# Ledger of designs, part 2: designed miniproteins, single chains

Each design is a single chain, and the fold is of that chain. pLDDT is the mean over its residues in the fold that is shown.

## One batch from the design tools (miniprotein)

Design m36
Fold by ESMFold2-Fast:
Structure m36 (fold): chain A 87 residues (1-87)
Amino acid sequence: DIKKKLEEIRKEVERLFEKALERHPELPERIELRRELLGEKLTEIEELKIKLSELYRLLSREHPGEVTPEMKLLSKLLKELDKIEKE
């Protein structure tokens, strides 16, 4: 049931990404730069991890010294991707 878990994670990531785009229109450019640094053949899991990591960085800058519910969700999604990757 890895495909179902990946689809659910992708939907959550896209939802969080759309919300962040309202505040940070530069997000897609930052993600593209990271993809270029890591190479052309990224797995779906690697691409989702890049998006989640950039979202977490932006939230950390907006809320220094605080862990918001959205940041906790991003950490949870990253852990789920790690589990899928190791399986």
Scores: mean pLDDT 77

Design m37
Fold by ESMFold2-Fast:
Structure m37 (fold): chain A 83 residues (1-83)
Amino acid sequence: SIEEMIKKLREAIKKAREGKLSTSELKDLLMDLLSQSEDKDVILMLIGQILRLIGLELDGREPSQEEKIEILESILKKLEELK
């Protein structure tokens, strides 16, 4: 459900603010959310953020906790608009 997706995102944002969210955990979360999503705009946003993470990996860069928070908050905002 959208409510469960929002709950997972809020928990991930909390972990990122504490500096505890790994890049692999973020990727796993985005893939999980993508598998549950039926809304076109949410799907496109998730794909865009997954591609952003792949782009960073190809450049040999790790996303900062701040970049992880930005990714998660963008998705959270879109899901909140669907309630």
Scores: mean pLDDT 85

Design m38
Fold by ESMFold2-Fast:
Structure m38 (fold): chain A 71 residues (1-71)
Amino acid sequence: MSEEQKERAYRLHREEGLSPAEIAERLGISEAQAREALEEQMRRNYDAAVAAGGISPELGEALLARELAEL
């Protein structure tokens, strides 16, 4: 799965509120691939925000854990 597809999956989840199953249907991938793409993109985005000093490591971990629990 391409990085562009992972970013698109995350955008659909974040901006349109689509579930992993709905993202899978929209992108023509499996639900498992959609969940994996969302998890990887979420981890990457929070890691980048922490590295840039935008959020604390503790806040990044808490936000990531919350989003993963809602998938």
Scores: mean pLDDT 80

Design m39
Fold by ESMFold2-Fast:
Structure m39 (fold): chain A 109 residues (1-109)
Amino acid sequence: SAEERLRELIARRVGPEGAERLVELLERLRDAPIRERIRELLRLAHELGLSPEEAVLLTATALSLEVLRLYQEDPARAEALNAEILAALEPAAEVARAGGSLEEVLAAI
């Protein structure tokens, strides 16, 4: 399942307990605006001990599985969601790669 694949990918980065927390957050924020979902995922990833750059990568990975799931049901919605994710994360990823803090990364979203 998409949830099990998400858990395996994230567990390699943050351990199984951290993966569970991220999956639960994604489920709670399912209907939230994408930028809010990204901010909350970045905050949790940082709380789990990841660098800002690692937090961006983990957030992108988690959301890419949601896009893949949506692609099976509604390709047009999946493409729109992917575009929103990229628009929000590309500036944040640039700030993180330049050595920016979590607050600077969040401000770029």
Scores: mean pLDDT 82

Design m40
Fold by ESMFold2-Fast:
Order: C-alpha cells, then sequence, then structure tokens
Structure m40 (fold): chain A 59 residues (1-59)
C-alpha cells in the first residue's frame, strides 16, 4: 500500500464521503473542499479508483 500525501488523503476522504452520500465526486468540488489544485485532486481520485476506494464516474 503506497501512502498518500496528507493533501491527497484529504481529497480521497472527501470523495469517499460524497460517494457514501450518493453523490458523484467531481475533481473541482474535491479540490475546492480540500484546498488543493485540481491537478492534485485528479491524481488523488485516480489513485483511489485504482485501489478500489472509489467507483469510476463513467462505466
Amino acid sequence: MAPLSPREAAAVKIAINMQNRGEVPRVSEIARAAGISQRTASRAIRKAIERGLLEEIER
């Protein structure tokens, strides 16, 4: 298990919380909520999807 940076971990937690609420995580919303760039949020979301922590937006 490769560790996430604190900023990436925060973004992933926000995305998981949105998904648990029945919402689709969006990079812009996660970046804004976590106080990070959209590039960092996008990378964090991709890693979370690859690890099975998040579902893909498009199936």
Scores: mean pLDDT 72

Design m41
Fold by ESMFold2-Fast:
Order: C-alpha cells, then structure tokens, then sequence
Structure m41 (fold): chain A 91 residues (1-91)
C-alpha cells in the first residue's frame, strides 16, 4: 500500500538523519578519522553503516556515550570492539 511504502521511506530517512547526527557527534568528540570514514560510507549509501550509526545515535541519546562510540567503530568495520559493545548493551 502507499501508506506502507511511505512508512518504509520515512524509516530510511530517519535512519539516515540519525547516522548524520552520529557523525556530527563523533566530530565534536574529536573522532575525526572515524567520522570521515563513516561519512564516506554513508555518502555512498552503505545501508549497513547507516543502520549501525542509527543504533549508535540511539545509544548516544540514551546517555550511553561509551556504547555509542563502540557501535560507531563496529559500523566502520572494527569487529574487535563487538564483544565490548555487546557487553555494554546488556548492562
């Protein structure tokens, strides 16, 4: 239905907006190289990175800044931080 299509488009737009805000937060935190790497992937429409950064943004908005940073690193392809991020997400 047109309503379902509009809802999916709105969800994708929201995830992209959250990803951009996560990148802005990383730049403000001094994580310039990480932010640049993620920004390039978002610009190319990497849905995995966009979705990962949307989750990082939600963690940041909840005050979980350490978890948000680890999620951003995982979204950039740093798999070594995944166990640490998973542990913080369980707490």
Amino acid sequence: SAAAEAALAARRKEALEKAKEAIKWLKEKGEEELAKKLEEKVKKGDTRVIEGLAVAYDAFKEGKEELALLLAKAAAGDESVEPEAAKLAEE
Scores: mean pLDDT 79

Design m42
Fold by ESMFold2-Fast:
Structure m42 (fold): chain A 76 residues (1-76)
Amino acid sequence: MMERIKEAGEKIVEALKAQPEVESAEAEILDNGDLKITITLKSGEKLELYIANFEEAAKNIEKVIKNVLETLKDKL
């Protein structure tokens, strides 16, 4: 179980790091089961995104990645 959630988080981080605007990205599972994503942009700006109930969301990781990337573009 934990291994699949870790791999899903790593895929999100990988997709974010592939974006030209992104300097670094980190993902952590919170005690409530939400995923916290911290993105540092090349501009020096930091963004925090939260995905509620990540275990459930990770069942459709491609949709999660797409939503995260769309949110990033909206913040640029």
Scores: mean pLDDT 80

Design m43
Fold by ESMFold2-Fast:
Structure m43 (fold): chain A 97 residues (1-97)
Amino acid sequence: MKISDLKVGDIVEIDGKKYIVGRVVKVEKDTSVINRFDGLTVGDKITVIVNGKKIDATVSGVTTDGMVIDVGEKDGIKEGDWVLVNPETKELIVLRE
């Protein structure tokens, strides 16, 4: 999948599952949280898939411009990363080209 063809809020289907396109962003304190990804909110436990590896993480924020993912300083997730979000399964797939 080409990252250059994606925009935040686009819906893509993989194996019959719907994913919402998002970005990893940093949210400074007191940022307004908007549930842009249906069913996903702050404090939700999620599974992040990076280079085929599963990492447990927590949603720290959801904004109009993307999602804040609290994984600590774990390798493989960076600010500006494009992600596919499945709100039903609470999985995020990090996209790399």
Scores: mean pLDDT 64

Design m44
Fold by ESMFold2-Fast:
Structure m44 (fold): chain A 81 residues (1-81)
Amino acid sequence: DGLKKFLEEVKKKLKEVFGISEEEIKKIFEEVEKIETFEEAKEFVEKIEKKYGKEAALLVIGLYGAIHDNSEWAEKLYKEL
């Protein structure tokens, strides 16, 4: 399944490229799953950008779009970074 493979690639990059712990990656996935509004998505992405940088935030936008099947909000978040 393409989605499952994509989620595993996001976990791998967050760990290997950005040095984020497995515990923090679990929290990121849990927080993304809980997002219900565009404002919550934007605030979380901005939090990731401030803590881990723009490239990590772009991965989290991709994660959000994949988990919620919401390409419209993902596209808006990409344009605001």
Scores: mean pLDDT 85

Design m45
Fold by ESMFold2-Fast:
Structure m45 (fold): chain A 70 residues (1-70)
Amino acid sequence: AVDEVLRLLDEAERTGDRAAVREAARKLLEISSDIDQGIVDLVMGVADTIGASARETAELLRTIVENMLS
């Protein structure tokens, strides 16, 4: 659920734990199965390629979640 995704993003931002970011992304993909899947995949792929921090990746995923709730 969205609440669990936000909880994992909070943990990732607090701890810098990439595992929490990956778990949040996986749960987000379970919620969204259309164009948002491509965006999540792109964010995670780019983050991995450029070495973005877990915090930066979590902040971007949070923006996606908040947009979905609008």
Scores: mean pLDDT 71

Design m46
Fold by ESMFold2-Fast:
Structure m46 (fold): chain A 76 residues (1-76)
Amino acid sequence: SFRELDFDLPSGGEAGVESSRRLAREMLPVLDENERLVRAGAPPVPVPGGEPLDNDTRLRQLEANREVARRIIAEG
């Protein structure tokens, strides 16, 4: 149905929690792969209108995102 289903997207109920846990579980291997790429000497990512991110900043962001993902998986 095209009329009202998108209005009730899971955004905070049990369905939203399960979707967040699924996304977090799928995010962990992606974060691990990105850390592997950074450690393999990948160049810093340029940011429009800003300073390019260095490898230390990228690794710190990856670890912060990993901690968030672990918390979502563990706590819901």
Scores: mean pLDDT 66

Design m47
Fold by ESMFold2-Fast:
Structure m47 (fold): chain A 86 residues (1-86)
Amino acid sequence: STMRIRVEWSDDGTLTIHIEHTDEERSKYLKELLEKVLKKLGLPDVKVNVTGIPTDGPLWTKEDLESIARMFEQGLLEARRRRELE
């Protein structure tokens, strides 16, 4: 099966992440990591929801979730840098 992550932004500034091969515990862990990243970057107005979809197959590891959070942090820093240059 295909491992998928879907990201959506709502008009109210809520970031929602839908991630396959997760349980409630892993979804909560990822949400906590993302909230820490947003707080570190001074973005307290961004709300984060993480929806885990339990599917057949191996679950994401905590190391994988930490990697996702790091990629998100780098993406936000890159977006900020681009806005400052444009």
Scores: mean pLDDT 70

Design m48
Fold by ESMFold2-Fast:
Structure m48 (fold): chain A 68 residues (1-68)
Amino acid sequence: MLSPEEEEVLLRMYLMLQDGASAEEILKFLEENKVPKEKAIEAFKKILPYLTPEQQKTVEELIKMLEE
């Protein structure tokens, strides 16, 4: 289960995607907030069905960057 702090970070990532943020911008945000890679990947997979095709592409790029 996500903590309240992790849920807030997920919500902010979602808002960044809505504002057209790049994969690099979101990755920087995750690094600044010290989000573990495994939790970030799980969160991205959970939100993927709720995203537009452009946002899904950004999230897929983020998952690849986090897996490397």
Scores: mean pLDDT 76

Design m49
Fold by ESMFold2-Fast:
Structure m49 (fold): chain A 105 residues (1-105)
Amino acid sequence: KKEEETREKILEAYDKLVREKGFLNTSIEDIAKAAGVSVSTIYKHFKSKEEIRDELSYRKAIENADLLVKQGKKDEAIKVLEEAASFLKNPKYRKKLLDYAEKIK
């Protein structure tokens, strides 16, 4: 729960910085400063910038699917979740996306 709140702050800082200057030009130190946490706190939650990227991609897929469901486009929502699951190599995120798709059906 508290770990989730900290993860959200890190993801928001990452997303903002990557939109402003790109993935390669965004450092863990930049993310820590923007999120208001220490570098060591980031490494407690994420092993790398790539893991931050994967978690954010997962969350964006869920948000996009939720918006599609609210618009009555359940088939498109399921497709978005299944496509995101096939793209992400991490089995944890793939399972979560597929479980969410099953709940929408």
Scores: mean pLDDT 81

Design m50
Fold by ESMFold2-Fast:
Structure m50 (fold): chain A 89 residues (1-89)
Amino acid sequence: MQSIMDQLIQQSRQVATQILQQDPNQDDSVVASQSFQSSMSQLISDSQNDSDTMNQIMQLSSRIGSDQSFRNNVFQQFQQIVSDIRQQM
């Protein structure tokens, strides 16, 4: 079973690619932040009829908000995704 984090990572790769195609000079941290926000919004929208998935998304969001170390690890992963996309483009 794919975790919510794995789904978020897969969606963020698509969003980050779109952002970089529109503005190739955008900072990696900005692209990472925008792709994360967009991917979270899409997951929430896609999961509105699935209470279990929504609870997992809310738990993840709460942890990111309350745990600085976890938040730093999440954003580090998203910045790494952006860097990886740039090397493949």
Scores: mean pLDDT 79

Design m51
Fold by ESMFold2-Fast:
Structure m51 (fold): chain A 61 residues (1-61)
Amino acid sequence: SMREEVLKILRKYVEKAQDTLSEEEFNKALLELADIAREAIENQDVEGFKKRAEEVLKKYS
């Protein structure tokens, strides 16, 4: 399902953020990634989710 696909991608981005960011920046990124994932599930937009998730990681790294 779209929900499962978004959640699998979310897990990969969360793991990347945890490995690359400080604890403080990770906590901020996690909140933004969760919100973006929710919107992607509502809009059925996996590609938009990937793009926005990459921008979150760039913002904090």
Scores: mean pLDDT 84

Design m52
Fold by ESMFold2-Fast:
Structure m52 (fold): chain A 68 residues (1-68)
Amino acid sequence: SEIDELIEKIKKLVPEEHQPLVDELEEAVRNKDGEKFDRLGTLLVLANPDNEELRKLLGELAKLFKSL
């Protein structure tokens, strides 16, 4: 699915130490937990402030999540 492809791309853009945050973000998407999704997305952006591509992919994932 498009969501699974975006999550896989996000995993490749962050360090290994941030993989647990991406795994929690994936669970938030699967559970349709918008508050947890927003919190984890914000944490990922703050932890990776110079990663423009990550910010773009998180934005695309958020658009898809809101369409669910």
Scores: mean pLDDT 83

Design m53
Fold by ESMFold2-Fast:
Structure m53 (fold): chain A 87 residues (1-87)
Amino acid sequence: SREQWEARLEKFRQLLRDEIVDPAVAAAKAGDKAAVEQLLKQLEAAEPFVRGLAEKFRQEGFDDLADELLRLYEETKAFLEELLASL
């Protein structure tokens, strides 16, 4: 159902926040440029997984959820790149 796919997107959003965004913000506040760089590399390594999940959303007919997933990923990557540039 759509609700199950929306829950999957929300779970990804929560994992992205908890494992990437919040640690990156904490590292940046500590001036730990190397930690922010490592988190950005981890996010980049996840791209094939994100693309694969987006394709699954499209196969189920939820192009809007696929687009939101890809936007979330790209916005998070841009955020980490800006954070790294500020250090």
Scores: mean pLDDT 90

Design m54
Fold by ESMFold2-Fast:
Structure m54 (fold): chain A 103 residues (1-103)
Amino acid sequence: EEEERKALLEKYENLLVDIQKKLSEFEATDEKEAPAKVLIYGLKKLGEVDEENKDSYIAASKRLEEEFKRAEQEGNKDEFYERAKKMTESLIKLLKEEIERLK
């Protein structure tokens, strides 16, 4: 439906702006864990926007939170941060692609 498509487009556009704002705020503080925190936040918000894939996004966010805690404990956090940064870039790309698809 046209109304449903427009509502979903608005939700994705708002989510992209929110994620980019959070990432910029964390980058200003030079926190290496910022992409991981933004990724977890973004996946939780995707679960609110995309009802069809809600459970998958929530499960992914929980797994990343567990991996983040493990990385901090094991001292391999730099490898996790590099992977999280790449995944955050992929999330932003996917949101942009969905926005273009919904236009």
Scores: mean pLDDT 76

Design m55
Fold by ESMFold2-Fast:
Structure m55 (fold): chain A 88 residues (1-88)
Amino acid sequence: MREELLRRIRAVLEEIKAAVRAGDEAALRAAIAQLIDLWAQLENVELTDEQRQEYIDAILALAPEELIAMLDAVVESERLAAANPELL
């Protein structure tokens, strides 16, 4: 289950980058919402609707360049972790 969640998170991070590059605000918002939901599942936390919306709004407030740079760093970190799972 955890490996499946991490794979889905990586896929959603790529969806976010694609939406930013395409200028598709609706797709970006939907992908960010999915990321927050998957993160909550991974950390086994319950978010209120208000908390969930605040996280979405905070991420959407980032400049596209900053958002892409942050997501590239996260994807690279996850890729390195996946390449060396025996060491974790």
Scores: mean pLDDT 73

Design m56
Fold by ESMFold2-Fast:
Structure m56 (fold): chain A 62 residues (1-62)
Amino acid sequence: SAAQATAEAGGAARRALAARLQAEDPDAEVEMGGILEGDKGVGIVVAGERVEEVIAENGVAS
């Protein structure tokens, strides 16, 4: 479905953003979160609004 394709694209974009943020600010706590030893989910955990702020500023979510 279109929603599924959009979700995949969003996931890839967030992974790329996490890597970039960590390279530019090594003090930033960037994790591919939501992963448990017995359960795998994908998500990016960074300091609060940082991911949303960068996405909004770059127009990625527009």
Scores: mean pLDDT 48

Design m57
Fold by ESMFold2-Fast:
Structure m57 (fold): chain A 65 residues (1-65)
Amino acid sequence: SSNSRLSVANSHMGLGNLLLGNGNFNGSVSHFTTSRNLLTSVLGSNHPRVLGTRSRVTRVRSMMS
């Protein structure tokens, strides 16, 4: 269900934040990307939550350069 996908997306967002805090950038990007894909499937690509997750992935990737 959409509610189940949103709950799972929120869990991936939380894991991404924890991994980012620990310096695990690869793990963080993986979880943020999974969250973005789930949010996009429910809310659409132009939703603020989806755009925010995309920006977060880009920021974390810049830290890996």
Scores: mean pLDDT 86

Design m58
Fold by ESMFold2-Fast:
Parts: sequence; C-alpha cells; structure tokens
Structure m58 (fold): chain A 96 residues (1-96)
Amino acid sequence: SDRERIRRAVEELKELYTEILEAVGADTSRIDEQQAALLARIEEAIAAGEISEAEAAAKLEARVRELRELIETRKEEMLEYFKKEKEAGVVELPEL
C-alpha cells in the first residue's frame, strides 16, 4: 500500500532526525508536531491532486535513503549542520 509506504517513510525520517538531534544535544520536543505537520501537508497535496500517493511514497523513500547515505558518508558534516540549526532554535522536517 502506498499509504503504508508513506507512513513508514515519514516514521523513518522522524527516527533519523531524532538520532541527529540527540547526537548534537538539540531539543527533540517538537519532532512529533513536525511529523504530524508533514503528514498533513502530504495528505493536502494528494487531495489537491498535486502529487499521487505513489509519487509521495517514492519521494519520501528517496529522502530517507539520501539522509542515511549522508549520515554514513558525511556524518561529521551533518552533525555540524544540525548543531548550527540548534543554535537557531528549531529544526524543521524537509518539504516535499
């Protein structure tokens, strides 16, 4: 199910962002709110006909793979990026 793929990919993004934020000592209290907002935006885009469920799933899965690869190959650079985001007070989940 493409809906199940979307839900799984959004949960994986949440887990990866939580891991990064915890590693840099950033506040994770808003991650659940950001996940809910991302899901709401995806549902709105699908309902508006801007993106199909299959396209949304594929884009999210690609983002999960990209973020995992960046963590594996450029972990130190990723941690420095999110450390700077922490200094700005908030880290947002990526837009589709």
Scores: mean pLDDT 74

Design m59
Fold by ESMFold2-Fast:
Structure m59 (fold): chain A 87 residues (1-87)
Amino acid sequence: MFKDRVLEAYRRVLERHKLSPQQRAELERIVERALKLLEESPTLPAAAAIEDGALRALELIPDDLDRARQAFEEGERLAEELASRLS
């Protein structure tokens, strides 16, 4: 479920925007990292945080790469915090 939504967002960005090589590289990096983290997520709240961060980041890639990175990093941080609270 979560992976399917990230992959759908990835396809939508590629279909709607003519990305620069730098934008494309960052899009690919975020998607790859998000899919890996979703596989490793120990809880549904952690997985949801990764998905939310990835979706926000992918939407920002055509407009602001720094904000896209920050959005994804915030999602990763929240997911780590949510995972650790159950340990």
Scores: mean pLDDT 81

Design m60
Fold by ESMFold2-Fast:
Structure m60 (fold): chain A 99 residues (1-99)
Amino acid sequence: MSKEELIKEIEELGKEMVELAKKDISSPENQKKIEELAKKIEELLKKLKEMGMEEEEIIELANKVITEAALAAGVIDEAQVAEARKRLAEHKAKEKAEK
C-alpha cells in the first residue's frame, strides 16, 4: 500500500467519524463505531511511520483527523483546538530557529 493510499484511507475514516459524531452521540452503537474508526486510524498512522513518513507529518495528520471528530462529538471545544494548533506552530518555529 502506498503512502498516498494510506493518507486517503485515514482522511476517509476521519470523515466517517465526524458524520457519526454529528448524529446522536448518546447512542452506544455510534460511540463504539467512533472508537473502532479511531483505532483503525491509529494503526494506519503507525504504518505511515514504518514507511518513512516524517513524525511531524504524522502528528499533523493525526491531530487534524482526530481533533475534527472530537470537536464534532463535543468531547473538546474550539478553544482547546486553537490552543493545540498554537502550541504546534510555536514548536515548529522553535525547531526551525534552533537549526
Scores: mean pLDDT 70

Design m61
Fold by ESMFold2-Fast:
Structure m61 (fold): chain A 55 residues (1-55)
Amino acid sequence: SDKEAAEKSAEAARKAALAAGADEEGAQRFYDMGLSGKNAEEANLLAAGGVVLAA
C-alpha cells in the first residue's frame, strides 16, 4: 500500500514535470523525489498543477 502510494505520487510528479516542459531527465528527478518521500507533498502539489495545465 505505502509503496504503491509512493509510486503513484512519483508517477504523478513525473507527469506534472513533463506537462510543465521538463525533459525526460528532469521528469525522472521528480519521479525519484516522489519515491523518496522527502518532498512527496511538494511533488504532489506540482502534479496537481501539472494536471490542470495538461487539461
Scores: mean pLDDT 65

Design m62
Fold by ESMFold2-Fast:
Structure m62 (fold): chain A 99 residues (1-99)
Amino acid sequence: MDQQQQFQQEGLQRIQQLSKELGDLRRRVDEALERGRRTGPEREAIAERARQEVDRFAQYAAQASRSMAAGDRQQFLQADRQAQQELDRARGLLDQLDS
């Protein structure tokens, strides 16, 4: 296939992956916030921080989707990288709460 077709196919698969990761993270955050409310303010604060990182991840994932729809490969790659960084931060915070 040509480079544009390959980019669109790979970009769509990545956006589907980001959407699945977002759903999983939102579920984990809701569970962590509920546990935090019962356990104490320090754990609740970490869960709230994780929620903020997930919200930023969602924003960059949405930006990646829009960039892909517009055919902007460079903006897609930038948004995807930023989404991955926020995903990693959210996971790190949630993993602290699951220890």
Scores: mean pLDDT 85

Design m63
Fold by ESMFold2-Fast:
Structure m63 (fold): chain A 81 residues (1-81)
Amino acid sequence: SLEELIKKLREEKEKGNLNGALKALRATGDPRLEEIAREMVIHYADLLTAKGVRNLTPEELKEIQKEAVEYAIRKLEELLG
């Protein structure tokens, strides 16, 4: 269900695991969820660009990945209503 997917993405967010969130979204085969996966990756790229030319620590990278996964969670919640 969509609610189970949101729960799964919240777990991946806590881990800072963007790739886990991406795989969960794509595993559904739903074109709407593939679009959310695509938007999440674009948002992640935008966040990395906004950090500029600074060397990212593992902690900073984890926070950026969490923010990107949170974007996908919000998009899924919008689909629920």
Scores: mean pLDDT 85

Design m64
Fold by ESMFold2-Fast:
Structure m64 (fold): chain A 115 residues (1-115)
Amino acid sequence: MENQLKALQLVGVAELAIAVAKSIINRYREKGVSDEELQKVTKEEAQFLSDIFEKLGLKKVSELFRKHINSSEDEFLELMDRILEILNQVAKEIEKNPEMSVEDAKKLIEELLEK
C-alpha cells in the first residue's frame, strides 16, 4: 500500500509537470506571439520537462524531452500527449497491482515509451 501510494504520486507529479508545460505553451499561443517567440517558449518548456523527469529518475523520458529542444511546437505537443497516455496507462496498472513499487512504475513507463 505505501509503495502503491508513492508510485501513484510519481505518476501524478509527472502528469502535473506536463500540464504546466502545456498550459504555458497554450497561453503564449493564445497571445498570438511570433513563431520565433513560440519556438523559444517550446525550447524552455522542453528543458524544464527534461530537468523534472531527470529528477524523478525517468532518464529515458528526460532524454526524449532533451532531444525535442529544437522541435516544432506541434511535435513537442504530440510528444507530451504521448507521454500523458503512457502515464495514464501506468496509473491504471498501479491501481490493479497494490504491490507495484515506484521502481516498477518507472520501469513500466520507460518500457511503454519504447513500445
Scores: mean pLDDT 87

Design m65
Fold by ESMFold2-Fast:
Structure m65 (fold): chain A 97 residues (1-97)
Amino acid sequence: SEVEKLIEEVIEKLKELTKHALTNLDPRTAVILGMRLIGEMTELELLKRNKAPISEVIKTLRRTIDDIKALADPKDPAVQEALKELEEAIKKLEELE
């Protein structure tokens, strides 16, 4: 389904951001951000497997955006790219609701 594809695309971008954090950020920030992103990816996988309502997926993605904004450097291009892709995914999901 289109919803499943969007969730998969988001998970791949969060994997990329997790790898970026672990290789490029200071150890404390890298661990905290990495752990949050892994938890969020796990939640998205469960929502996908359970065919959860689109509204629940959107809610999870909005929390993910808020967590990234709270923990990551807003000037980091990798962070900016991840946030842009998450916002685009939310917009596409809203069109499917």
Scores: mean pLDDT 86

Design m66
Fold by ESMFold2-Fast:
Structure m66 (fold): chain A 70 residues (1-70)
Amino acid sequence: MEKAKEAIEAIEKDDVSEVRKDANGNVTVTLEKSGKTITVPAEYAKEVMEAVAKANGKKALDTLRRIAAR
């Protein structure tokens, strides 16, 4: 649980540059600004991937808001 929470908090505060999944289902996330890598076991992969999707959605929304303000 702690590793999933730490990964989610790091993703929310930084940009994700790379996400890798190994043959055992473990997920490694590389952060763009800090360069930090976080590896979570397969049992936490779903929660971490949902956090990545949410962060990417926020970036897309911020871009659309800038365009819509024209």
Scores: mean pLDDT 70

Design m67
Fold by ESMFold2-Fast:
Structure m67 (fold): chain A 53 residues (1-53)
Amino acid sequence: SVAQLEQQLKSDNEFVRANAVVQLNRLGNTEAIENVAQNDPSAFVRDIARNLV
């Protein structure tokens, strides 16, 4: 579910957040992905999000 994936975006584990970004993209939630692309503390996670939007 989208709500569960949004909860996973708050994980302290960057790989958990990266997976949540990919799954949210498959569900069409571009707003959450745009937020991650600008604001995530990990450059790795931001790069993944930027490539999806």
Scores: mean pLDDT 84

Design m68
Fold by ESMFold2-Fast:
Structure m68 (fold): chain A 59 residues (1-59)
Amino acid sequence: SPLETVLKLQEQAREALEAGDIVEAQIQIGVAWLTAAVLQLDEQTLDELDELEQQIQEA
């Protein structure tokens, strides 16, 4: 499902961030956010992606 795809990308972004691969984390979270926005997923899902994107930018 689209939601499962977004959750998988979100998890990959977290793993990349934990590994210190900021570039990979930025790519994965960007793709997840764009996918969620285009598919008009719920506001809570978009907010969770935005929070993770902030964490990646602060790293």
Scores: mean pLDDT 83

Design m69
Fold by ESMFold2-Fast:
Structure m69 (fold): chain A 70 residues (1-70)
Amino acid sequence: SELEALAERIREAAERAEEGDEAAVEELKTHGIELARLLGWPDAAAFLARADRERAIRVGRSMVEFVEQL
């Protein structure tokens, strides 16, 4: 599904971002914002747009966990 595909991309981007890949932070935000939009979470999308690396990774991973529990 589109949700599962986005969750996988977010997981991969979060791992690279944690390793110091700055480009992965932007990938994480892009996919995370799209996932938040599909889930109807506008506050999460707005938060991710402004988030630093650490907060983006944390929120992204929480969103992945949510999708995996569906």
Scores: mean pLDDT 87

Design m70
Fold by ESMFold2-Fast:
Order: C-alpha cells, then sequence, then structure tokens
Structure m70 (fold): chain A 65 residues (1-65)
C-alpha cells in the first residue's frame, strides 16, 4: 500500500471510531479536519514519523472522549 493510501485508511478508521463512541458531529468534523491538514503537511514534507505521531495523538484524543 502507498503511504497516502495508508493515511486514507487510518482516517477512515478514526472516523469509524468516533462514530462508535457517538462523538458529537461538531467535534468529529473539527478533529478530522485538523488531523487531515496536519497529515497532509507531514506527507508533503516526507515526515513519516510525524504522520504516525499525528494519527496516534488523534486516536488517543478520540479514546478519551
Amino acid sequence: MSPRERVRQQMVDLANLMHEKDVPQDDMDRLLQETARRLQEALDAGDWQGVEEIVEEARKKIEQL
């Protein structure tokens, strides 16, 4: 899988996790938009470690909701 496909899959997984936890729509939209922006910046910079850290931070944030 390409790195971009991997990131897309992880974004889908995060959205599904938020749906399972009944996260409010406004919070879900905000978290997904912010995470997507940061991931795009990291991908464009070739910062693979940053990509992993951003996904992990987002998942942890969702788990705490």
Scores: mean pLDDT 78

